# Designs tried in a protein design run: designed miniproteins, single chains, continued (2). Part 24

Each design is a single chain, and the fold is of that chain. pLDDT is the mean over its residues in the fold that is shown.

## One batch from the design tools (miniprotein)

Design m4797
Fold by ESMFold2-Fast:
Structure m4797 (fold): chain A 65 residues (1-65)
Amino acid sequence: SAAEALNRAIAEAERLGLDLDEYSALVSLVMELSGLPVSAADRALVASLPAETRARLEAIARGLV
């Protein structure tokens, strides 16, 4: 379920020691992959991250859904 995927995202973010922006981006990516709505501000945050960081978080998010 989306809730279970979000719980896994939170646990993974804490395990990896992600900063607040990376944490928020990972949650937003898991929401999007789960078919949940994501705000324009959250999409802009994800897009503002360095390309390598974003690609890594996208790979993690895909593994969590």
Scores: mean pLDDT 86

Design m4798
Fold by ESMFold2-Fast:
Structure m4798 (fold): chain A 96 residues (1-96)
Amino acid sequence: MEEEIEKLKNQPEPVRKFVEAHIIAAYYKLLKEKGDKERREKALKELEELIKALGIDLSEPVEVLIKRLDEAAATIPELDPASVDTLKKILEEAAK
């Protein structure tokens, strides 16, 4: 975890913002999941610790997060548009 956090901090800002959007989407997806409560609570705690370590602000509106994702995607030419659209859909679903 520590080494992964350091690696993320050393990435260009657009790449870093795209990874942050993935972490936020995964967190929101876990909040909506039903099933194994113990597994979900452990995964949520791990993501919350990662979010805190990276300084990610979860209080930002989803529309702001989507805008940042669009800006990051526009600067990463190798990024698959379908992957970006999937991530946006997860974030929009989380806002409902």
Scores: mean pLDDT 70

Design m4799
Fold by ESMFold2-Fast:
Structure m4799 (fold): chain A 118 residues (1-118)
Amino acid sequence: MESLKAAFRDTGEIGKRAAEAFIDLLPPEAQARVEELMKRYEEYEERLKKNPDDMEAWSALARAGGELYTLVHRELAARLTPAEYEALAREKGFRVLRTDSGRYAFLPEGVATSAADL
């Protein structure tokens, strides 16, 4: 149970930090979608403050975080070269992981999630 809550928390946190770091670099339509997802994320955080055992809220928070991460990554990867994206990610306090498949992922500093979990 505690391990599952930690996994959901990490997934949510990755997406939230990615959205906060990069929203200003996204096109207006993507910014609007990020703002909507951030609002939902904050609603789930408030639910969890009232009931930390609400597993539906933990799952929903992780899903919103995952959607935030995927949207931000997709928009930046479509517009930037890998080198430009790595430089921006590091400037914003993210570590960059490269996969054997030639994909890359960025993680906030201090989050223990591996590239295999993204």
Scores: mean pLDDT 75

Design m4800
Fold by ESMFold2-Fast:
Structure m4800 (fold): chain A 72 residues (1-72)
Amino acid sequence: SLSKEQLDAEVEIALLVMNAAIAEKSGDYETAAKYYREAADLLEKTFPNDPVAQRIAEELRKKAEELEKKAK
């Protein structure tokens, strides 16, 4: 079972990803990249020993990198 702190972090990660996706769909690539990076950082910090969480964080970072290129 997850600790309360980990559950709170999961909710925050979900909100960050949702806000990132909304920003991306509206063409705000800079804001979308920022939220995807924040979600990846929090996911990695919250679940440092979870290989699934690590893989998702890497995918979110790659998405942020691609969006940063579109924002230029």
Scores: mean pLDDT 87

Design m4801
Fold by ESMFold2-Fast:
Structure m4801 (fold): chain A 70 residues (1-70)
Amino acid sequence: LKKELEELGVSEEAARELTELTEKLLAEGKTPVEIAREVYRLLVEEYGVSEELAEKAAALVLKYVLEKLD
């Protein structure tokens, strides 16, 4: 996940924080859509990332969490 986020153009720091957040929310039983939404908000609000890049990152996280949920 971290490597794939970096390949999209997300900074190493943001990619690490998003990966940690994703694993935490998965452990808490959050839904894939809810996790993707939180990733989008963090990128836009905390990192000032463009909406286009934030959408791509959220979609990548959504795919990642769906693959983990069987």
Scores: mean pLDDT 82

Design m4802
Fold by ESMFold2-Fast:
Structure m4802 (fold): chain A 73 residues (1-73)
Amino acid sequence: EPAENVARAAKIAVEDGHDAETVARMVGLALRTLGASPEFVEEARQKVLDAGNDADKVAEIAREAATRVLQER
């Protein structure tokens, strides 16, 4: 499940101690791979930055964003 894979990767990155900017970049790259527009990627990146190092919130943001991109197909 692509959305679950993005969420899991984001959660692991936060738990491994990656900074919010690095996690936001990783989520952004995953969303671009799924077909997200640059504007959508930037919106999702800002949400991840706002969540900081809360792994559960970052995972939920990543899941919601990936699901939304897949729904637009």
Scores: mean pLDDT 82

Design m4803
Fold by ESMFold2-Fast:
Structure m4803 (fold): chain A 73 residues (1-73)
Amino acid sequence: SRVQRMTTTAYVAAMSKGFGASREEALRLGVETGLSLGLSEEDARRAAELGLEMSGSISKLPDMEAKSRELLE
């Protein structure tokens, strides 16, 4: 689903930041992942930015799914 594609994009951005990537590198990796999954550039960027926002806390996959759903409202 679109929610799952956005959640995956957010997760990739968050994990990249967690592994020491810069904000710009993590955003780029997230966006590239979203685009590869068939998201628009706008949706991929929003999802990657969400992932970076959540990377500062212990983000669980269900929480990322819930926030990705909110982006589609």
Scores: mean pLDDT 76

Design m4804
Fold by ESMFold2-Fast:
Structure m4804 (fold): chain A 61 residues (1-61)
Amino acid sequence: VDILREKGLEYAKKMLESTPEEAKFYIFSAQGYADTLLNLDEKVGEEMREYIAKAEAEKKA
């Protein structure tokens, strides 16, 4: 679980620092980890979903 959380958050952070084209790949990867975590640990998965949503909002601002 911890490894999946760490990787998902890293991809979300990289999205903010990436070009718009590359950001789509990082978003997809982060969402995949979040989906897996929601099945294993709902609270950790929710935290990751929230972080991804905030990162996406900042990227589009």
Scores: mean pLDDT 73

Design m4805
Fold by ESMFold2-Fast:
Structure m4805 (fold): chain A 92 residues (1-92)
Amino acid sequence: RPPLSEEERAALEKRLEEREKQLKEIEELLKDYEYVVESAKEKTFTGFPSKEAARAYVAELLAAGDAVVLYDRKKVEEEKKQLEEQKEWLEA
């Protein structure tokens, strides 16, 4: 398989930078809340004090045909580790 072109590499690097910014925003919300829900349709991150409140919002968004991701601290830590691994690969 051919390696990534310079254009593909630049595009991926920008995507990783945007994802890092998003993860920092979620992490800041998790300082005050137990869970954060991402709405793809609204492009928003919303903090919730309990799993029940977060799950109710997820169910509402899914019923409306939205794509939803639920984050807790563990999931954000896993996503941050994955992002750092992708950055190291891209800099190699």
Scores: mean pLDDT 79

Design m4806
Fold by ESMFold2-Fast:
Structure m4806 (fold): chain A 94 residues (1-94)
Amino acid sequence: MKLQIDLTSTGTLTDDQISLMRQTMGIAITTAQDGLDQGLSMQQIGDLMGQSIRDYLNDNNIDATVDVSVDGNTITITITFNGSTITLTLTRID
């Protein structure tokens, strides 16, 4: 199976915050690939990605809100810091 991955950011995030979020997104992408290989649903994969991101943020003492939404073959993860956001969109392509 193929995944298309898009990362966007808005607001006043610093380059260091963006870099840290990219590392977090890399972990989530690995989780998504493993979930697809196991035949998990997009909702199950989204839930696991969200938990992976929350665990990483907690381990690094980062105060952020993580929201996950699933629409068919698309998982959207939004990370929010004081009104600034990073959005990861992952789409399954067959």
Scores: mean pLDDT 76

Design m4807
Fold by ESMFold2-Fast:
Structure m4807 (fold): chain A 95 residues (1-95)
Amino acid sequence: SDSLYRPDKLLQELLRSAGMTKETYTLVEMLNAVFKLLDSGKYAEQIRDPVSGAIIAYRLKPDSPLAKILGTEVLGASDLDGLIARLKKHSTVVP
């Protein structure tokens, strides 16, 4: 079964920015919220490969909920493990 996570205050602020107001979430729901915010253009700028046009990274806007959770200025588009680790750091597993 998918584990449920209770987000801390900072992660709750991020999830609220994505329109999410529940007390507990699966990891997939939290990941989807992060990518929704990254793709919105409101909290991050998309960095694209100049040849293919594919998104390769995101430049996080300072003081955004994303910057506070991720602790970085630039997030690689393929850095799922790093993103998962940060989401887990800002939540507790519900038994």
Scores: mean pLDDT 84

Design m4808
Fold by ESMFold2-Fast:
Structure m4808 (fold): chain A 99 residues (1-99)
Amino acid sequence: SAAEEALRRAYEGARGGSESLATATTPEQLVGGALAVIGAGLEAGLAGRKYGLPEAGLEGGRYASEQARKGGDAAPTPEGQELGKLAGEGALKNAEAVI
């Protein structure tokens, strides 16, 4: 369904952002990973609103937050670890705000 596809893309975006945070060797990759996770949370929340599935949207936001923390925890720099935490908070807050 369209709802499943939208949520699948949000979950894939969250995993991609997590991987970028964990493997970043440049500031651009680190920022890109953070923005990808935040965007994934927003996308999940918007899908929840659009398709009348607020719990699924919120679950996607929580998943994006968890992925940001996982990527941040694996990050080779303290800056990456801190940004992962902040991105995780942003992902969940954005999902909650649009539902």
Scores: mean pLDDT 88

Design m4809
Fold by ESMFold2-Fast:
Structure m4809 (fold): chain A 89 residues (1-89)
Amino acid sequence: MPMKVVLGARPTPYNNESMVEAMRRLAEALEKEAGVDASIDPEASAAKTYVDLETLVNGGKKLSDEEKEALAKAEEERNGIPLTPEELD
C-alpha cells in the first residue's frame, strides 16, 4: 500500500525525535508486559506537538548538513519534488 504524502502530514507526533521514540518505546514495553494490544494513549501524557522542518529552518541561522538532507528527503517524499540543500540555503 504505497503512500507519498505521509511525511507532510506528520506521520508520528513530531514533538521531537527523542519524544517520538520515547513514546514508541513505552508503547512497546507495555505491549510486552501485558502481551495484549490495547488502546494505549501515551499521546495524552506526552501532550504531543508537531515540529515542522520549516520551523527548524527559521529557528536556526542555517541548517547543518544533516538537517538539510532530512528536509530535502521529506519534501521529496511529500510532494515528489527533489529539493537540494542549495535551495534551502
Scores: mean pLDDT 47

Design m4810
Fold by ESMFold2-Fast:
Structure m4810 (fold): chain A 98 residues (1-98)
Amino acid sequence: KKKEEADKLYQKAQEAIRNGNYDEALKFYEKAAELYSEAGDPRAAPLYLKIGQYYLEKGDYDKAIEYFTKAAELARKHGLDGVAMQAEFLRTLAELKK
């Protein structure tokens, strides 16, 4: 059920983006990522990467670093090398901009 709840929240986030409501979409993505993570679902990793990118675009480098760190750790745990490398690169970029 947690995965089903996460899927529904992910869909709401996508709908919010289509309507230009990026802050609302961010809240839905954060809840979805937490539920995927709690369920042990590897989909949490690329979603944390996406959340980190949104905070990076907003100039919230501390939050960006936090989410990129979570993305990299979960990606490594699940063998998602591409997500892990991208998260580590973007974390370094956020740290340099800080």
Scores: mean pLDDT 87

Design m4811
Fold by ESMFold2-Fast:
Structure m4811 (fold): chain A 81 residues (1-81)
Amino acid sequence: SFKEIQDLILSYLSGNPLLELTPEELRDFLEKYLGKKISLSSVSKALKYLEEKGLVSSRKDPRDPRRRLYSITEKGKEYVR
């Protein structure tokens, strides 16, 4: 479900709070951890929703300005606790 993907993203980033990841990188890490395929579209939509809620933040990737790097906020870390 969409909520399941949101919770997985927050859980992963909360455990790795210094990481900045593209949607593709995050999708790949989540698939590796869960042994389950996850669509890039689902991860991207969940990240946009979480950013609107202030639970993650993003910036342009300096290597490719078409890409964004996502990280967890303090609010996001508190939400998972």
Scores: mean pLDDT 83

Design m4812
Fold by ESMFold2-Fast:
Structure m4812 (fold): chain A 81 residues (1-81)
Amino acid sequence: MLTPAELRVLQAMARIGFETGQLKDGVIVASPRELARAAGLSQSTVSRALDRLIERGLARRLPNGNIVITIDQLAEAISRG
């Protein structure tokens, strides 16, 4: 089961992907700062939620610190919440 913070981060990823036109590319990339702003959460709360999503294999951290999730992973994760 996803925590409320994990679900809000996933919803923020979906929103960013839609607003930036990334949904058609099959992957969404966002910074932790963008996710905190979009989710209405503190950066520390987002960092903890992202660590859990990465541990679950639902997201990945890039070398530049940005987070990437595939549309398929996003759909699967939201269906679990």
Scores: mean pLDDT 80

Design m4813
Fold by ESMFold2-Fast:
Structure m4813 (fold): chain A 70 residues (1-70)
Amino acid sequence: MEEFLKEVGKKLKELGVDPEKVILTLKSMYQMGMSDEDLILSVKNYLLNAGVAEEEAEKVAEELRKVIEE
């Protein structure tokens, strides 16, 4: 979880998106027992709503999935 949240923060900052609210939301979702895929999907949807291109949002989702698998 901590490595996942660090990677989310890093990726969002690189895209010029404020990670603060997303990280708090992800921590809450994890504590509620939501799946890793639900967390990744939440990040992707947040990026799309922030105006990030679909292809870039999908690349972030794939990178985050890799972090969870390792």
Scores: mean pLDDT 79

Design m4814
Fold by ESMFold2-Fast:
Parts: structure tokens; C-alpha cells; sequence
Structure m4814 (fold): chain A 89 residues (1-89)
């Protein structure tokens, strides 16, 4: 039934939002770690290696950001689908 489809979509959206929040937390952590490494690089004889590690972490954060953006678009699509089904109830 439409009521069952709406409930299923709402549950999927809730779970997806939780996972999306987890991805954003991971992205923030990676970016903070990269900033910390860049600060340490300024005071360290191993500065060049620390900068390369920071660059790697920033690339990982950017890759996760792209995935999170795609994931958010999926969530938005499911929310619109749920709203349209609710209008038919």
C-alpha cells in the first residue's frame, strides 16, 4: 500500500541521514588532521613529509566529500518521493 511505501521510505531516509552525518564527521576529522600536520610542518625538519601527508588527507576528505554530495542528492530524491506519495494519501 502507499502507506507502507511511505513508512519504508521514511525509515530509509532516517538511516541514510544518520550515515550522511557520520560521513561528514569523518570528513571534518580528516581536514582537522591535515591542518594539524600543516602547522607541525612549519616547525619541523620533516616539514616536507608532513605536508605530503596533509595533502593525502585533504585528497581523502575531498573524495569523501564527493561521495557525501552524491549521497545527499539521493536523500533529497527519496524525500521528494515520500512527499509526493504522502500527497496521494
Amino acid sequence: SLEEEVKELEERIKKAKTLYDQYNAEIDQLRQQAEDLRRKAEESPDGENLKKEADTLEQQANDYQDLATQYKAGIDRLEKEAEELKKKL
Scores: mean pLDDT 87

Design m4815
Fold by ESMFold2-Fast:
Formats: structure tokens, sequence, C-alpha cells
Structure m4815 (fold): chain A 90 residues (1-90)
């Protein structure tokens, strides 16, 4: 289904962007720039949550792979929560 393929591509792009912001946040911590680290961890968390929402929708559209997408959703939401907490604790 073309819609599922489009949503999966969009979700994967969001995961990649979230990873980039996470890496930039880690660099900012090493550089002592806590304000920039907070900003990048928040952006990373937001993108992981957006990706999770898309994979959840994909699971609804493709029930045959729902379990795979649910595992991905759970992992992405756990990462979003982790980086939200890191941003709050900085």
Amino acid sequence: MEEVERLEREARELVQQAGTYRDEADKAIKDGNLEKAKEFYRKSAELYEQAAELFERIGELDPSRRAEYQALVDDLRAMAEEFRKKAEEL
C-alpha cells in the first residue's frame, strides 16, 4: 500500500532527524553548553514521539505487521521520554 510506504518513509526520516539532534545534544554537553543540549534533547524527544505516532497509524493500516510496529512505537516513546527527562534535568 503506497500510503503505508509513504508514512513509513516519513517516520524513518523523523527517527533519523531525532538521532541527529540527540548526537548534537551529546556534543553540546561535552562542550559545556547545557542550554543548547536542552534544546536539542527536546527536539529529539518531539521527533521520536512524532515517529511513534506515524508507526502507530501504520500498524492500524497494516494489521499483518502490527506487532512489529507496536514494538517500534514502544521503543520510540521510551526514547522520547528519556530525552525529555534529560532536557528537564539539565
Scores: mean pLDDT 87

Design m4816
Fold by ESMFold2-Fast:
Structure m4816 (fold): chain A 61 residues (1-61)
Amino acid sequence: GAEEDAKAAAEAGRKSGGSGAASGAWHTAVYGNGDREAAEAALRAANDGDSEAAVKHAEQT
């Protein structure tokens, strides 16, 4: 589900830098119909390069 996709995106982002994590978190937010606040937090964490925080927030979506 969305949590697994967010984890995969965050892991890819860790290897390629923050851009991959940010893209994955945003995709989960847009297509997952998730919690807006959690999605915003995930995107912000991903933009800051914090892939682990991005995953944790995305899990709440």
Scores: mean pLDDT 60

Design m4817
Fold by ESMFold2-Fast:
Structure m4817 (fold): chain A 64 residues (1-64)
Amino acid sequence: SAATEKGKAAFDAGNKALAEGRVDEARAYYQKAVDLSPADDAAGAAVKAKAQELLDRLNNVGFP
């Protein structure tokens, strides 16, 4: 679906930002991937779960 494609694009952008050390940008993209990915589509649900896991890991590693 278009929503799943947008979620995947945001997830890919987040992974690229993280690989480049842009942690704040990666967080924003992973949040966008969670928000855009549909839970009622298996592929979308998988992207949502992976993006949420990475957000949780990034939030656990970093305050501020």
Scores: mean pLDDT 80

Design m4818
Fold by ESMFold2-Fast:
Structure m4818 (fold): chain A 83 residues (1-83)
Amino acid sequence: TAEAEAHTAEGERAFAAGDYVTAINHYLEALLLDPFNERALRGLAAAYRAAGVPEQAVAWFEWLLSQAPDNEAARRELARLRA
């Protein structure tokens, strides 16, 4: 949706500025609207890593996969977080 894309873009802008908390919040809003948005999933994982709290991303992706086990993009990001 246009709202999901707007939140993804704002998340990417915040990430580029080094504002990882704002980036995380925007990526989470995007994923509440579209949980299959690959840009937002990738951005969320990267932002949590950059913020020094990858465990928060692991917990969130595990929760998402419990609700949507067919989300291949989320499964890929979870695997990267665990590597």
Scores: mean pLDDT 86

Design m4819
Fold by ESMFold2-Fast:
Structure m4819 (fold): chain A 60 residues (1-60)
Amino acid sequence: SDAELDAERARLHRLVDDTVRKRVEIARAEGVTVSDEEVEQLRADMHRQVDRLIAERRAA
């Protein structure tokens, strides 16, 4: 159902944001220079992958 896919999409988007945040925190704590632009690009790419996955499941 669309409602179930919408809920899954929301959960996956939250997971992406949590994962990116944790990885960036670890990298910066270890002295790795990561720009905000690089973080935003990575986050955007992962969110697009989630949207594509959900769209494929809706089309099935």
Scores: mean pLDDT 86

Design m4820
Fold by ESMFold2-Fast:
Structure m4820 (fold): chain A 90 residues (1-90)
Amino acid sequence: MRDISSEIAASDRERLLEEMAVLIPRLPSLPTEHQLEVLRRLNEALRLDPSLKEPLLELGIVAPLEELSRSADPEVAEAAREVLRLLAEP
């Protein structure tokens, strides 16, 4: 198995949420390449740990994602819609 220590895994989760708290309000103003990196990371993290949905929603992630879902870059728009879809799933 990848991680034997649940305490280490919890630390990684907290670090991700900390990073996202800083990145989320800046997300629409980031370069397209960086937006894609953040969106792909969010997609992967949410698929791996659905319990991240509630904290991310509390951080106000929906509004920046809606903005990115209207991006002229189809990869950014698609990735943003996928993250929004994951957040909407129960």
Scores: mean pLDDT 77

Design m4821
Fold by ESMFold2-Fast:
Structure m4821 (fold): chain A 77 residues (1-77)
Amino acid sequence: MSLEEVKKEAEKVLAEAEKLIKEYADDPEVVKLAQKAVEYAKKALAAKTVEEAKKYLLEAEIYIGLAYMVVGVKKIV
């Protein structure tokens, strides 16, 4: 995966996280996790190396996944 490809994926995560913040603005747990995803996605976009960009992209993907997990749990339980 090239630096450009990693940044493209980071842009997708950023857009998803921002959409999640807007949709679940009244849920502080979801917003907190989605804001962390935004933070790491932005760090991935600012990265100078593929390894650094991949590290931050992975963190962003973890946090957005956790945000979706919280959404799922709160709607079922």
Scores: mean pLDDT 81

Design m4822
Fold by ESMFold2-Fast:
Structure m4822 (fold): chain A 86 residues (1-86)
Amino acid sequence: MEEDLKEAEEVAERLEAGADPEKLLEEAEKKGSKLAKLVAEAALAQREPTEENLRRLADALGEVLNLSEEQKAEYIAKYKAALAKA
């Protein structure tokens, strides 16, 4: 978890510097860092809020927080509602 946190911080810093979220996601998946993957998936979903990207974000969040399929679906629904309101 501590190592995952450090990798997530590095991903967040690189995103702020203008790095490609897709490239950061591939690197996080290769390293097996759940938090870094979550940060990269969140950035990708924010850039392109497709159903596929939202599902991937919910899956990454579920891995970090041990969420059920029902909780993941609720998260996707809330995010979609927020996007529709914007």
Scores: mean pLDDT 76

Design m4823
Fold by ESMFold2-Fast:
Structure m4823 (fold): chain A 81 residues (1-81)
Amino acid sequence: MVTLTVSEETSLNGANVEVKTVVVELTTADGVTLRGAAAVEGKVVLENNELKTVSVPLEEARREAEEGLQENLELSRQHRA
């Protein structure tokens, strides 16, 4: 049995900028747990002479976490072969 778990968290950094953290964990039938994680900060932009924070879509952090998991999966496959 293969189990995929996705954990999502939104927090603020010391500059009150939004940080979205995504952790994806895959547990294989053999009980091996593989993990991918990404934390993406919003950016500060100057618009109409005012500082605004632009949040990063959660989907971008999730994509980076999934890419890390895929790399770990490929490494695990090469090590098992």
Scores: mean pLDDT 69

Design m4824
Fold by ESMFold2-Fast:
Structure m4824 (fold): chain A 94 residues (1-94)
Amino acid sequence: SVKEKMKKVVEEMFEEMLATLSDPEVQALIEEMKKKALEIIETTPPEEVIKKIAEEFGKMLGENWHLFSPAEQAAILRLMTRMFSRLQEILEES
């Protein structure tokens, strides 16, 4: 299903990110973002998933941006860009 493909993308990309992090506070926030994205995929129509994830992540990152090093900030932005691109591709293949 579309939702199962979306969940797999989120799980794989966040697992890759978490493997590179060593700060427990940063890891906890990224794990919370992963849980939120999976919840949104489960409870939201596929067409609205990307927008809702972007809105929630924008809030979470905005409130916690100071916790991240410049390298971590760059890594998070790359993760977000790659994830949204892959989620959009799944929607277009549906």
Scores: mean pLDDT 83

Design m4825
Fold by ESMFold2-Fast:
Structure m4825 (fold): chain A 81 residues (1-81)
Amino acid sequence: ITKLVEEILNSTDLEEKEAKVEQLYQLGLEALRNKDYAKLDEVIAALEEVADALKDSDPELALKLEIQAGILLLQRGVSKL
């Protein structure tokens, strides 16, 4: 997870960033399927960290990351509205 976050933040190619963001989201879905809530929480935190880092430079990608984190939180059964 940490290495994938570093790769996203260091990439200058938007297509590569989006592909790695999708990989991170897929790790979250896998953790959810396996009921590995510790790993799921790590993925959600990573998505939120990347979203915060990108909010000024890539606001559209940052919003996508926030939505992905929200989806995983809702499916985990923890909803803060």
Scores: mean pLDDT 77

Design m4826
Fold by ESMFold2-Fast:
Structure m4826 (fold): chain A 67 residues (1-67)
Amino acid sequence: SREEVKRRVDELTEEALAAIEAGDWERFSEIVLELHDLGNENRDDPELQRLISERMDEIIAALNRAL
């Protein structure tokens, strides 16, 4: 369901932020790939595309702060 995808996106976002903080680049890469796959699987859902885009922007901002 859309709600299950939203929950998974939020979960992956928190895991990505934790991986950045830990310097766990292997885990970070796995999470980014899963977010990308969810985006591809839900490409025709504009609400999910917007959410995934917003969460990716948050992850990129956190990565830039860590670098």
Scores: mean pLDDT 87

Design m4827
Fold by ESMFold2-Fast:
Structure m4827 (fold): chain A 70 residues (1-70)
Amino acid sequence: MSDDQVRQLASRLADVLTSQGQGDIGNQLRQQVFDALDAGDWDGAARHLSQLASRVPQEEIERIFAEVIP
């Protein structure tokens, strides 16, 4: 998975949380993914991305992943 794909996944997952009234936590976790990627910390980025995904319905996760990783 590329840096760009991980950033797109984090942003789209955060957008779902914003639509559900959880924009603060969604944007916080998105920023943590971006900060980890900027630091070259792929393990940290994966952990924060997993935290984002755990808050999003499975159907939205599947849709977003299919669109970002064709």
Scores: mean pLDDT 84

Design m4828
Fold by ESMFold2-Fast:
Structure m4828 (fold): chain A 64 residues (1-64)
Amino acid sequence: KKEEIEKAAEETRRIASQVVDPETADRYAELAKESIEKGIATPESAVVAAVLRAVGDRIDEELA
């Protein structure tokens, strides 16, 4: 359902913005939304995958 997809994108943006900048968090939210719309991921798995990617980017930045 469209509402479920929007909710997952918003949740991804909220959580990712805690660990990365807002612009990057918005990008991950859009990727989560696209994955769900294409049927590649469920809303739950898309949020988890996007958040893990955001955390990974933060760790890579700290280690670079």
Scores: mean pLDDT 76

Design m4829
Fold by ESMFold2-Fast:
Order: structure tokens, then C-alpha cells, then sequence
Structure m4829 (fold): chain A 96 residues (1-96)
């Protein structure tokens, strides 16, 4: 489902940036705003929109990626790329 895809992508990106392997629900319970944004999107029936908002916030504010680098990740998400492929691309961008 798009909900399960969105949770897996978010968790893979979050783990790559922070080293945490907590679930999106655990991160939201801890007060992590990007995780709350994704869960709000899921609750509203727009999991992909919630994921894109959450990932853009996380990559910009936590990882310090540029707008062009964030667009590269957004393109992979919109193309349905795997959590592993997206995590690898985030790791490559963080090493620049």
C-alpha cells in the first residue's frame, strides 16, 4: 500500500540521517515533527503528500541538503524507488 511504502521510505531516510531505527509511530510519540507530518498525511488519506512534506523537512532542516539535492530524492519517491535505493542516494548526498 502507499501507506506502508511511505512509512518504509521515511524510516529508511530517517535512519540514514540520524542512525535511529525507531518506527514512524515511535518517532512521532517522541515528538519528532517529520514523523508527525507523515502520520497526519496518512490520517488525512494523503500518505504520499505527507511523506513528501516529512522528507523535505527532514532533509532540509536535519540533514542540511540543498533544494536541488532534495528534488533528487523527491524524484526517486515519485518514481516508486525502493527504500534501499533512496537510502543509498541520501547517504551519497550526505558525503558530498
Amino acid sequence: SMEEYSKKIFEAVYKTITGSDDSVEELAAQGRLPAQMLLDGIKRGTPLEGLLSAVAHLLRDEAGLSADEIVEIVKLINNGSSPEEIAKKVEELLKK
Scores: mean pLDDT 88

Design m4830
Fold by ESMFold2-Fast:
Structure m4830 (fold): chain A 72 residues (1-72)
Amino acid sequence: LPRPRLSKEEALAMFDEAVDTLVRLLREGKITREQAEAAIDQLAAWMRDQGLSDEEVEKYRARARERLDAAA
């Protein structure tokens, strides 16, 4: 795999921004919970590709899913 494009902090910040957007869209009824979860899974795969550890990715993904559950 190629070297990471982003720093760990930058990748985590972008993930958090994307999750904020998904939570907002879910609250507005613009997307389904299933669509939001699929987007989070895609973001998690992207973060792994950026060289982030599975532990960090799973920690962030778990928090994102909790936020979706609270927003639904």
Scores: mean pLDDT 78

Design m4831
Fold by ESMFold2-Fast:
Structure m4831 (fold): chain A 68 residues (1-68)
Amino acid sequence: SLEEEMERLIKELEDLRARTTDPTLRASLANVIGLLEKARKGSEEVQEQVIESAQSAIDLVKKRLAAA
């Protein structure tokens, strides 16, 4: 379900934030978590769009960390 997907993304973002020492990346991850939390109270269409944005952010951060 979309709710389960959003919970998984929030957990992954929190895990990334806990492992990241870069304050700018930590702030960006916290902002994306906030968007997901807000979207939980929105429509399914909004939830789908925010899930896509969150996944892109996770992929970008993971790629940046893996390149080091």
Scores: mean pLDDT 81

